# Designed miniproteins, single chains, part 85

Each design is a single chain, and the fold is of that chain. pLDDT is the mean over its residues in the fold that is shown.

## One batch from the design tools (miniprotein)

Design m2946
Fold by ESMFold2-Fast:
Structure m2946 (fold): chain A 96 residues (1-96)
Amino acid sequence: GLGVPSIHDMLDWARATDGLSLDEVRLLSEATQQVVDKVANEIPLSEVTDETVRKVVREILEKMSPELLRKLLSRKEPVDPIDLMVRLAKRQVLPG
């Protein structure tokens, strides 16, 4: 798992995934894990910034589902799914 989620993370995930199919939600979850793995293995800790992680999120989503990436970029959700993925990935990779 992605560690212990907070209530805020669970609520933000529910909002970010509102209107997505079960397959799209599963894909976002898998993409988030791949972002964590790639950032942890390929990016120096000093370079783990919102901009760097956001770039990795977009690259992973483009490879896994270009259609979903386009859908997320066109959405005006209460919680931006890409920003949420960046936040969750940074929290898993950065100590403390």
Scores: mean pLDDT 76

Design m2947
Fold by ESMFold2-Fast:
Structure m2947 (fold): chain A 71 residues (1-71)
Amino acid sequence: ALAEAEALFRAAVEALAAGDREAALAHLDRLEALAPAVAREIAALTGMSEEEALAAVRAMLARMRAAVAAA
């Protein structure tokens, strides 16, 4: 899930850089669907709780959506 999330994040950034907000948002929607799986992998790698990891992932995604809206 982390590798897939990393690829989707890169795709979202590239779409935003190209001015394609719809593609950027579509990639962010896929990242949101992966958030619980990504949080679990982060928790396993870092030793933090899955709740803390999920909150951090969701906070990051919210800021990314705000950045797309502001662009």
Scores: mean pLDDT 80

Design m2948
Fold by ESMFold2-Fast:
Structure m2948 (fold): chain A 104 residues (1-104)
Amino acid sequence: SAADERLAALRAERDELLAELEEMFRNPEAYSVEEMKEVLLRRLALDRETLRAGADRIPPEVLARGLALLEESEARVRAAKTHEELFEVFRAYVEGRGAVSRAA
């Protein structure tokens, strides 16, 4: 079905993006701050799309917290000027996302 094809495409994009992020974190000196920002912003955009696609199945308060975390994280990624700041933003985002998921 179209829904199954979309879900498969989102999973493939997520897996590719995770591989890119792992490579960037392993070899940060090989990538510019701007290149790392682009990959992190793509990750946040994918997570936002996934969250909105599931909105009808998520408690409204959990959805609101997830969207707020994404908005804050996106702003922090854009404001970051160093690799270290981007690592900290991503770490805080992953931890925050886990906390939101446990509150569901």
Scores: mean pLDDT 81

Design m2949
Fold by ESMFold2-Fast:
Structure m2949 (fold): chain A 98 residues (1-98)
Amino acid sequence: MEKEREKKELFERVKEILKEKGKKLIENLLKKYGINDPDEVIEILALSIVEAIEEAGLSKEKQEEFLKRLEKILEEVEKENLDIDTFSEKIQEELQKL
């Protein structure tokens, strides 16, 4: 029961980060896949990120550190116009470092 609550809180936090910092990534995904609803793309990405965090078995402290790294990766996507594959590789690399 506690794990389900923590997963929901993590999911909501990832969604907020994507809404605030991931605008360019979301826009690129909408164009690439022909999706018209940005909220749908945000939910799909947030679920994928949360699942990756859970699979990596991160402690709460390491989850907080990863969320800070996620924000930096999204800032790099904005600055360097990185593609989705490069974004995914950076996420995997940062999870492995924690």
Scores: mean pLDDT 79

Design m2950
Fold by ESMFold2-Fast:
Structure m2950 (fold): chain A 81 residues (1-81)
Amino acid sequence: SDERLARWRAQLERLSDEEQRLALGIELQEMRKLAEEKNFPEEIKKAIEEAERVLRDPSASMEERLEAVERAMRLVLEWLE
């Protein structure tokens, strides 16, 4: 839900850049595990793969990383509903 994602982003924005990167990595790892266990639709799997790519990209900004992970989380949350 938008409320859950807004709370997640607000919580992350209180952390240092390094702590934000760690938290984003943990979220992607959890989403990847769920994708394997529940065989998510290709659209969601591609969003997770794109977020993983952006997170590994040394030229990506923190905002780009946050946006990519948030997009994947939104699709996961909507599908689990």
Scores: mean pLDDT 84

Design m2951
Fold by ESMFold2-Fast:
Structure m2951 (fold): chain A 105 residues (1-105)
Amino acid sequence: SDREQWRRLQTLPPLRLEGVNDAETREEATERERRAAELVEAGEGFVHRVEAEIKENGKTVKFVLEFEDGHAKAKLTGSKEVAEIYREELEALFDSVDFEETLTE
């Protein structure tokens, strides 16, 4: 479930762009995904965590997402315009989302 939600998250428009989430190295992202997959396979509860910097039309949002068993906590810092896209998509992906926002115009 969490592994599938991670894969679905990667299909979101901002995250499909190469270099948009370059705040995390390729090696760091791979290691984090590997750890999350191991915890899922072990049958234990865990928090999957993703951090990214999303740039759209010269505006930036720093994005931190933690999720477990269909429930998510999302921290969005930066552009309100970009953050609103993520809010709508995340609410569609998860059973519940708790948003912490520090947004600018």
Scores: mean pLDDT 60

Design m2952
Fold by ESMFold2-Fast:
Structure m2952 (fold): chain A 72 residues (1-72)
Amino acid sequence: AMPPLTPRQVEMLLEAGSIVTYLSAKSQYEDLSPEEKAKIERIFELSDQLVQAILAGDDERAEAIYKEILEL
């Protein structure tokens, strides 16, 4: 059984999830530059790492990863 999510974890997951959904759609329907594709791939990697940090209860790591997603 996983512990219940905190309000901050919910906020980070919903915001990152919205970004991932948007970029996934964009990558399917638009011809993107190699630089744009690399940024999208990095955001997908960071999003997976964010989920793993939250599941591990590592709030400090989750906040650092979330900041990286927002800065890309």
Scores: mean pLDDT 85

Design m2953
Fold by ESMFold2-Fast:
Structure m2953 (fold): chain A 86 residues (1-86)
Amino acid sequence: STEEEKLKKAEEYVKKAKENLDNPELAADYLSKALEELGLSEEEAEELTLKLIDFMDKNNIKGGWSKEALEYLIKLIEEIIEEKKK
């Protein structure tokens, strides 16, 4: 697949995650698929993970996925997609 095809698939998975925010496990699975399509470097993946953990800690989000945490992860992934579009 071309990079453009991978970015479009990632956007489609992000859209599906947004449509399924009331089903946290399903939304998280779609975001995982979006990240797989993006093929992040080890450094990019670490930065994303640290930003998400910091957000969850500051907002006292414990345990499984919250809607707020998922919305923040969606925002981070959308920022990565935008950067890759040039």
Scores: mean pLDDT 83

Design m2954
Fold by ESMFold2-Fast:
Structure m2954 (fold): chain A 97 residues (1-97)
Amino acid sequence: SAREQGLKKIEEWIEKHREELSEEEIEAIRLHAEVQLLIDELRARGYSDEELEALLAPIIPEVERLLEEGERENRPYEGYIRAAELIKKRLREKLAE
């Protein structure tokens, strides 16, 4: 699938740059790529940007809280990872319908 090919390309890039990246950066990069590919899949199924925004709107306050908490605790990657996992879960639930 396009998602599997996209994830493979990201893993190949990570392996090439592994010595330059922290484990938290690697996890953040993987989650960012997964979220983008899930959004692309929903768009391919005919979802508009407005429909995607409406889908994510209920979780935006919690996403913002997690990002702000990470910044406050000087753990921005941890905050980003938690926020991205919440977004990923919501997108996956919609794709499973």
Scores: mean pLDDT 84

Design m2955
Fold by ESMFold2-Fast:
Structure m2955 (fold): chain A 61 residues (1-61)
Amino acid sequence: MEEKRQRLAEARRLQFQADLYDGLGRSYRIQGEDDPSALDLSDQYYRLAEEYRKRAEELLS
């Protein structure tokens, strides 16, 4: 098995997922102007984006 290729593929998937969560976080932050509960969702998605990005970095390092 090609461990290097597998690690790169996994890291790319994690980075892609982090980007999706970051986008959702930003969207909910904008909604938070009218709905304060959306700010909680925004914070959760930003946290998820950070976690996934960190895991991707650990795979690549």
Scores: mean pLDDT 82

Design m2956
Fold by ESMFold2-Fast:
Structure m2956 (fold): chain A 89 residues (1-89)
Amino acid sequence: SSRIQRAQQMTQSPDPSVRAGGIWALGRLGYRDQAQQQARQLLRQFPDMDPRVQQALRLIQQGNLVDAGDVLRQADPRAYDQAISIISS
């Protein structure tokens, strides 16, 4: 599968933090508008998710992918590592 397809697969996870990782990976791969749109949708769907995951999604909406990555790494290191493996392939 392409890197884009693997990132999109991550966004289908029932786990909000894994979905945030996939959204971040899409942003990093240049699909910034899609990443911003999906970040807005995820925040609306799961208003009670981990506050750090919420912070990462808000940073994605702002186009701040560097700080979003740092926050995501702290919130869910496994989701972050999965996203990095996709971007780095």
Scores: mean pLDDT 89

Design m2957
Fold by ESMFold2-Fast:
Structure m2957 (fold): chain A 98 residues (1-98)
Amino acid sequence: MEKLLEMGRTALVEATIPASAAAGATVTVSGTVRAAEGSTVEVYVDGTKVATGTVAADGSFSISFTAPTTPGNHTVTVRATTPAGIFVGEVTATLTVS
């Protein structure tokens, strides 16, 4: 019954998000989107978009952003969207800043 829309959700967005970082340090998120070439990947920290990138032809991505300067737990969300604007999926993790 499900078609391309379900396949977009089943094609996992996999992201490696670091568990900790120093305040103001450069943090790199890497992973794979297995849905569509040219998909946009956005990185959010506490609901604010901090970085954007594009999925490579093999489905891989690598995006760097600056960690918050406020110590404590921050929510990092990695969101993937197709070139047609269709949401593929998101991965959320906690980043501890010290």
Scores: mean pLDDT 75

Design m2958
Fold by ESMFold2-Fast:
Structure m2958 (fold): chain A 65 residues (1-65)
Amino acid sequence: STEALIEAAARLAQRGASVEEIKATLDEMVSAGEDPEAGRRIYDAVAALQAAGERVTPDRLRALL
């Protein structure tokens, strides 16, 4: 589900994971059956928030989708 991708991305970012580490996890979730379009959008949102120096939270990710 899109929520599972959002929760995974936010948890990893909060633990200080790199954008590359977050992408690898989202790519694995997509390979396991999650929506590739949702995975791409969430990855783009994470990269945008980190580039802006903003905290990656589930609510912020949802706002950018």
Scores: mean pLDDT 85

Design m2959
Fold by ESMFold2-Fast:
Parts: C-alpha cells; sequence; structure tokens
Structure m2959 (fold): chain A 59 residues (1-59)
C-alpha cells in the first residue's frame, strides 16, 4: 500500500514543522524498523503504529 509511505513522509514533515522533537525522531525510526519487518507480513501493522503515534503527538 502507498499509505504506509505517505504516512512516513507526513510524519517526518510534522516533526520538522513542530520544531523537531526527539519524540518524532524515535517514532520515524521505529516506523522504519517496523516497515522492514512488515515486508514479511503486511503493511497494516506499520500503518497502525504511525496512526497511534500521530494521535499522541497531536495531544
Amino acid sequence: MDTMKELAKQMEERVKTDGGTTLGRSTAYRMKEAAEGMELGGPKTAVDLVTQRQQQLKA
């Protein structure tokens, strides 16, 4: 799915726009690791991870 890549790009942009927090950095890093692992299974888990983190950053 293209959604996973789009979410990754959006997350990176938001981290920069919000002033670049280390929290956003660790989220992007974890997402990359999850995506590499999910190449074996599927993209859904990575998407869920990104979605949850986006909500936490928004709060």
Scores: mean pLDDT 58

Design m2960
Fold by ESMFold2-Fast:
Structure m2960 (fold): chain A 64 residues (1-64)
Amino acid sequence: MSLREEGEELLDRIITVLKMSEEQKEELRRRFEEAWSKLPEDASLQEVVDEIGRIVQDVMEKQQ
């Protein structure tokens, strides 16, 4: 599995666990795509996890 696929799998798990709405899912996936395009070529799995965590927090904060 590629680093991007690992990130997408983590994203799906977070969506399921947090019972995110369709609007939150759409925003989360959009932000992940933007973040992925800005990540360095040598990004580690930990950096991807940290970035996903920041995106999730921002989406949840705006919806709560």
Scores: mean pLDDT 75

Design m2961
Fold by ESMFold2-Fast:
Structure m2961 (fold): chain A 61 residues (1-61)
Amino acid sequence: DARKALRRLAERLRERLRNAETPDQRRDVANSALLVSGVASALGDDETAEEFRRIAEEAER
């Protein structure tokens, strides 16, 4: 199930963000989260899409 895989990926991106040491690493997490948010939205999973959008917003701080 692609949506379940995307939820697990959100957990991994949050872990990467927590371990990020440089602005470039944080930017990479934000970019990845935005791309995955778009994929989740295309699959009709607005809940997962919003979760990844929030990760991107946290990474951009």
Scores: mean pLDDT 82

Design m2962
Fold by ESMFold2-Fast:
Formats: structure tokens, sequence, C-alpha cells
Structure m2962 (fold): chain A 82 residues (1-82)
């Protein structure tokens, strides 16, 4: 579905951004550990959103998972200062 494709595209963007940050030698081990936690939480929210879409679940709950993904993305950006 178009909604599932949009969630998957956002998931892939977050993964690519987090992986680039994790490869940055300028970041401390503590910063990298926090980026990994934010990445994991974003992926869990993406998986939940995709499962809800597949099962024709509540659109408001899908929207909630989307906001979680966006919040975790902002968290990664704040750590890398981009």
Amino acid sequence: SPAAASIQALRDQIVAHADAALADPALTPEQKAEIQRLRDRALAAADEALQLIENNGDPLEVTKQLFVMLAERVGIDLIVRQ
C-alpha cells in the first residue's frame, strides 16, 4: 500500500542516517550507544506501523507510531547536530 511504502521509506532513511552516524569517528562511544537505542526504537515503531497497516488496524495508532519514528529521528539529529 502507499502508506506501507511511506513508512518503509522513512524507516530506510532513519537506518541510513543512524548507520552513517555510527560510522563517524568524531562521535563518542556514549553518543553511538544512544544513537543505537534511538535507531532500535524507531525500527520497533516502523515494524508496529507496518503490522497495523497489513492488518487494516487503527489509522490513529499508525499515526502514533509515525510520530514515534519522527521523534527518534530528531533525537539522532540532535546528537549528530545536523
Scores: mean pLDDT 88

Design m2963
Fold by ESMFold2-Fast:
Structure m2963 (fold): chain A 61 residues (1-61)
Amino acid sequence: MSPLEQQQFEAAFERLVKRGVSPELAERIAQYLVDHVFVNSVAEMDVAIDLMEERLLELFG
């Protein structure tokens, strides 16, 4: 991962875990977001998780 991608992954992972998602599932969702949604902004990643949390859990859960 680039340093920016790693930072985005960590931000997404921490946000998902704080919301009650298991660390294993949070890792998978965070990787998906980095790869497919927002790779250039941590703030946009947080917004994407907020808007898509339910849908992301359905996709991976």
Scores: mean pLDDT 70

Design m2964
Fold by ESMFold2-Fast:
Structure m2964 (fold): chain A 74 residues (1-74)
Amino acid sequence: MSVEELKEKLLEAAKDNPDLRQAVEGLIEAADSLPSEEDKRKVLEIGLKALQSEDPEVAAALVLMITGIAKSIA
């Protein structure tokens, strides 16, 4: 799955929840700051997996944690 395809799937998954959409937008921004295309892809893949959580609050919290980690290594 490409970086662009992952971004599309993340935004689609979050489209009906404004808090989740904001978390996903933050994740995409953090991923885009990474110099490696491979690292961008990995961060977005982990984020997409987090969005599959049954609880939207848990999904948002997981995405925010992944975003924080990505920003710390950028």
Scores: mean pLDDT 80

Design m2965
Fold by ESMFold2-Fast:
Structure m2965 (fold): chain A 84 residues (1-84)
Amino acid sequence: MEEEEKRRREELRRLLEESTDRLIAGLRKKTAENPEYDADVLIETVREVRERALAALDWSEEEFAAVAAAAEEEAIERVRAALA
């Protein structure tokens, strides 16, 4: 019964790595094209957020599920309000 949770954590880890890699690449590209644009602080911040998020995946599975469920319910409620 652990396989589903392990798969979800692995997928989330990959999504976080993929998204943060794209953000870092974009920031580096802007710095390379504009030498006066200093993105180092932003890149460091993205790395710190990524490390913290990856660490959170190891110990907050229930919290993640609760947050995801709440977000889905809020989205459904907004759709219902628009249709009503």
Scores: mean pLDDT 67

Design m2966
Fold by ESMFold2-Fast:
Structure m2966 (fold): chain A 70 residues (1-70)
Amino acid sequence: SLRERALRLIEAMRRAGVPESIVKQWEKALEEAKTELELELVLGSIETGMATLSLYDPAVRAELERFLAE
């Protein structure tokens, strides 16, 4: 599901050492999403955020590559 995919990305960012303050903001947005459209928008935001972080952080890049290889 979209929610499960978003949660797996959040967990991957935690493993990469992304600050909890940033990760919790995405978790809150995911909890507040009530419609399929809202879930799609939150997932898109998480994916874009992780992709952006991967350009600057090798640990985030490694976790993103692992996620995409699944």
Scores: mean pLDDT 85

Design m2967
Fold by ESMFold2-Fast:
Structure m2967 (fold): chain A 65 residues (1-65)
Amino acid sequence: METVVTTRAGKDGAKDLEDAVKSVGGTASDEMLEKAKKAPEGSIISAVIDENGNVVDVTVTPASA
């Protein structure tokens, strides 16, 4: 079953995503981390992790106040 991990982007969204993915034993490719890095501070980053622990999708959503 797919796992969804969400984190709020700080000044380094790639690091925030990497830490969140590692917390569930997953791994993200450089391409997925680059998508997270482009997230504005305060955005919500969502990563879909497959049953093998690989990140297969990254979505950035602007945070509401």
Scores: mean pLDDT 78

Design m2968
Fold by ESMFold2-Fast:
Structure m2968 (fold): chain A 68 residues (1-68)
Amino acid sequence: SPIPYLKEAIEYLEKKDVEKAKEYLSKAYQLAPRHPALWPLMVAVSELESGSDKYKEYIEKAKELLEK
């Protein structure tokens, strides 16, 4: 299941650890490249790297998708 890796990516994004978030997103992508939570989390990474607070909105979107 990609779910544990997606949850770890969210945790690291909330801690602003972009490198660890990318690592866990890569692992999730290898297991389920079509998972709907991947796109908003990749956007959250880009927003956080650009210094934008919008990454929080994409984390919340990913959390909603993981509840299904």
Scores: mean pLDDT 84

Design m2969
Fold by ESMFold2-Fast:
Structure m2969 (fold): chain A 74 residues (1-74)
Amino acid sequence: GVEELKEEVVAKLAERGYDPEITRKVLDLYLAGKTVKEIAEELGISVEEARELVQAFLDASVELMKKRIEEQKK
């Protein structure tokens, strides 16, 4: 479900050197409908860092969706 997808994304971003705790908080706030600006203010990180984490989450979500589609083609 959504919780499993979130944990997979956190793990993938950790491979890139992102803090899993910060990444999880960013994703929770983004999924709750917060903007990149609001997330940055809430967590005390830069808008650029928040944007980068959100973009990485979206990119990872697309890649996971592609893999699931490919598995259905087998």
Scores: mean pLDDT 77

Design m2970
Fold by ESMFold2-Fast:
Structure m2970 (fold): chain A 88 residues (1-88)
Amino acid sequence: MSKVREIVRFATASALRIIGLTEQLSLDKSTSKEEKIEKLEKLKEEILEKLKELEKEYKEDKEVQEAIKEAKKLVELAYKESIEYIEE
């Protein structure tokens, strides 16, 4: 499997993890809205840290750098939509 394909798969799985956690948290009546947001923030930070490590490792690989940039956009979009969902 190419590194670009691995990054795309990681990004997709990560976005689904954020959405899945959001759905689980939306059904949790015992947790405050603030605590729900904190859990989503921690998951996002964990995902972005892994992408930053790959960005440093593959700094000379333009295709990998582009894949990481798109991965970060997908993760940020999933996070933003999730926060808006929790805040409603």
Scores: mean pLDDT 86

Design m2971
Fold by ESMFold2-Fast:
Structure m2971 (fold): chain A 68 residues (1-68)
Amino acid sequence: SEALALEVGRLVRELDKQGLSSAEVGEKLAAWLESQGHPALAAEVRALGAAGASPTTIGVHAVLALLS
């Protein structure tokens, strides 16, 4: 999961640089997490984005879950 956690950090940084909304960051990260076999975490990330959580908050949540 460490490699996936590093990739989450990279992806969130890229999406944040593009000026995407919280909902867009959550949705794009969720789609990637689903492709990596983490559908439950993807649902959590999507919900955080829809609730307006910052890209940093979304990224930290995903990283901590992948390192647990």
Scores: mean pLDDT 86

Design m2972
Fold by ESMFold2-Fast:
Structure m2972 (fold): chain A 85 residues (1-85)
Amino acid sequence: MEELLKIVKDLVEKALKAAREQDVSPEVREHIEKAYQAAKEGNVIEAIKHLGKARSILDEEGTAPEVRAVLDELVKKIDELIKKN
């Protein structure tokens, strides 16, 4: 639990920084900000849900490749934790 929360928080902070630099749509920014707030509150499930929505919107828009890369890293880290179990 604590290891997953730390990974999610670190990646959400990276995604938020990249979103500020890459001029993402307001909807994408809102979902990343909600994910950041959920991660700060220890709500890993809500943080992941909001990051998933942001990734879906970015995939449809075809924009902000650096934000997409951070979200892909999150998926990979979650898969690694599942495999470790």
Scores: mean pLDDT 76

Design m2973
Fold by ESMFold2-Fast:
Structure m2973 (fold): chain A 81 residues (1-81)
Amino acid sequence: SVIEKARELKEELAELTAELVALVRANPEVSADNQRAFAADAQAFLEHVERLIEEGKVTEEDVEELQLAKEHLERLIEALR
């Protein structure tokens, strides 16, 4: 169902964001290639979040949480530039 997929994506986004932040902080010498790879993965998730918001098939509360996830991903992508 759309709701189950939205929940799974939300959990995956939270886990991925936390993991990427932890990896970058633990490895400040991360190569430019690795930073670009992380940015590309974050961008792919951002596009999925935007699609879920646009579909309008989730609850208003879930939309607000997805918008916050979008903002976090945008900030992460900006920091990896």
Scores: mean pLDDT 68

Design m2974
Fold by ESMFold2-Fast:
Structure m2974 (fold): chain A 62 residues (1-62)
Amino acid sequence: DAKKIANKIAKDKIKKYKLDKDMQKQLQKGVDALIEANPNATKEQITQAINWIVDYLLQQKK
């Protein structure tokens, strides 16, 4: 289940980078949109896409 994999990865990133509430909301929106567009995405593809979203959010914080 791509959605369960994506949510687990997102939760791990929130913990690792100590994302604030606003960043968590943006990450969740990005994850939901990713899975809706790519319901058959592999774990590797999901991980890479979430990494890109997190990197983007961290850059915007600065």
Scores: mean pLDDT 80

Design m2975
Fold by ESMFold2-Fast:
Structure m2975 (fold): chain A 78 residues (1-78)
Amino acid sequence: STLDKATEAALAFVRGELSLAELEARLRELGLPDDVVDRIVSAVLGYALEHRGRPIDEALLRELVAAALEGRPLPRVE
């Protein structure tokens, strides 16, 4: 699914395996419009900043990507 592929790209970026440009390119290859790509990139960058030095929460990252794909408000961790 698009969600699975977008989440895989986001995980690879957070792990340092993809650059920001490579993340954007992969999302565009999925046929996503520019506004959706921008939302996913912003969500993933926010995740990376908030979770610096923490283990990767794949489930949370997937929910952030899903929210960005659907244009929903991003989940906040209290």
Scores: mean pLDDT 79

Design m2976
Fold by ESMFold2-Fast:
Structure m2976 (fold): chain A 97 residues (1-97)
Amino acid sequence: MISEEELEREVLRAMAILQLSVIINTIDSEDFSEEQKKEIKELASEVKELLASRELDIETLEEVLKLIQEASKALEAGDAEKAIELLRKAKEILEEA
């Protein structure tokens, strides 16, 4: 039987991966430079791979999901540099986990 804690981890992981997939699939339609679009896609793909491959606690997943959600908001506001910074922070947290 899957525990409630294990289910919560998998839900948070799935939410984070889904948000990153939306970023990857929509970024080419946004009014950013080709360099910014490429960097965002590469960072989002790297964060997605780390989320899929690592055993992570709930606290780490919540922090990473929050950073990804803030990155999505930054992109909606036209702030690609802030989105890149937030995705880099998410990657660093996952690499240190």
Scores: mean pLDDT 85

Design m2977
Fold by ESMFold2-Fast:
Structure m2977 (fold): chain A 100 residues (1-100)
Amino acid sequence: SKKLELIEKRVDELEAQVAADPDTPAEFRELVARIKKLVEEIKKDPNATDEDLDELFTAVGLLERAYELRKAGQDEHADRVLALAKETIDELEKRIKERK
């Protein structure tokens, strides 16, 4: 899937940026790792849906946005967007686990 390849590329780019930035909260690294695990689970899941890919794409976009906001010094806005990214990841993980 081209969408999955784009997700993987964006997550790898974000992982590199977060790793290079010592001021980034640990939660960003934790959420990146969780997204990478979800990518591998979706690749191996014969019941994976387009909706799973859409939610994964949304989660990556939210995490990227939270990181950009934090770099811009908009910490309060970044924290709200990061919470939405975490919630999206939590829901997707739950759905995939319950489907198995």
Scores: mean pLDDT 85

Design m2978
Fold by ESMFold2-Fast:
Structure m2978 (fold): chain A 71 residues (1-71)
Amino acid sequence: SKEFRERLERTFEWVREKVEEAKTADPRTQAILYSSVAIELAGARFEAELAGDEEGVKRVEELTKEVRKEF
C-alpha cells in the first residue's frame, strides 16, 4: 500500500547510496556493504509481500539484480 511505498522508496535511496560508496571502496568494505544491502533488500521484499504490494516486490527484485551487477 502507499503507507509502505514511501518507506520502500527510502530503502531504495539508501541502497543506491551504498552501491555508489562501494564503487570506490576497498574489497573488504565492498563485502560489508554488499552484506548490508542484501539484508535490507531481503527485508524490503518480505515487507512488500506481507503488504500485498506486488509492484513493490518486483521493484525490489529489479534493484537486487542491479546490485548483483555492481558486486
Scores: mean pLDDT 81

Design m2979
Fold by ESMFold2-Fast:
Structure m2979 (fold): chain A 79 residues (1-79)
Amino acid sequence: SPMSPEDQKQFEENYEELLKKIENSKPNVKATEEEKKEILKKAIELAKNANEKELEILLKILKAMGFSEEEIEEVKAAY
């Protein structure tokens, strides 16, 4: 079922916030375990409302950030 306009706007805002956090992650700064948990939680919420293309981008970003295969599968399972 299509998202409501309000849910779609919230999804877009959450997606942009996640991308901004990823872009601001400097290559020499490892995310803390707490930051990783927050990113993973947001990624799971985004995956539930993502289309296939958005999911593929999200999974690639998480992999590039150094998330484990198990953590990536958790996000994929939420889709």
Scores: mean pLDDT 69

Design m2980
Fold by ESMFold2-Fast:
Structure m2980 (fold): chain A 62 residues (1-62)
Amino acid sequence: SMAQQQAQHQQLLQQIHQLGRQYGDAEAAGDDATAAAYRAQMQALGKQVGDYLRQEAQKVAE
């Protein structure tokens, strides 16, 4: 349902926000390996958000 997809979208945004804070902490600590891992995970979640928006655009067209 649209409500379930909206909830999943919001959950993904919350996860990206959480990872952003952890990325900042790792950067401040000089832990480049951990920071790179968090950045990669944020990019992967960002792609999922983009995929969700693409699906919603298709539904509006139908």
Scores: mean pLDDT 78

Design m2981
Fold by ESMFold2-Fast:
Structure m2981 (fold): chain A 64 residues (1-64)
Amino acid sequence: APGTYRVTVTKDNGVLDMQTGKVYKKGESFVGELVRENSDGTAQVRVDGRLYLVDLSKVKLERL
């Protein structure tokens, strides 16, 4: 569902910054807006004007 979520990375490479190519490590977390869930098990999350590609099998989403 759309909304504001805390994203917690549970496995390495669970989050990719689509602008910079930076990948996030296990244990890292951030807050963002869920823009879209994709049929391939990924989602797009907007943080501070940037889009992140999130692997839903490698993160925990907590709705705020």
Scores: mean pLDDT 78

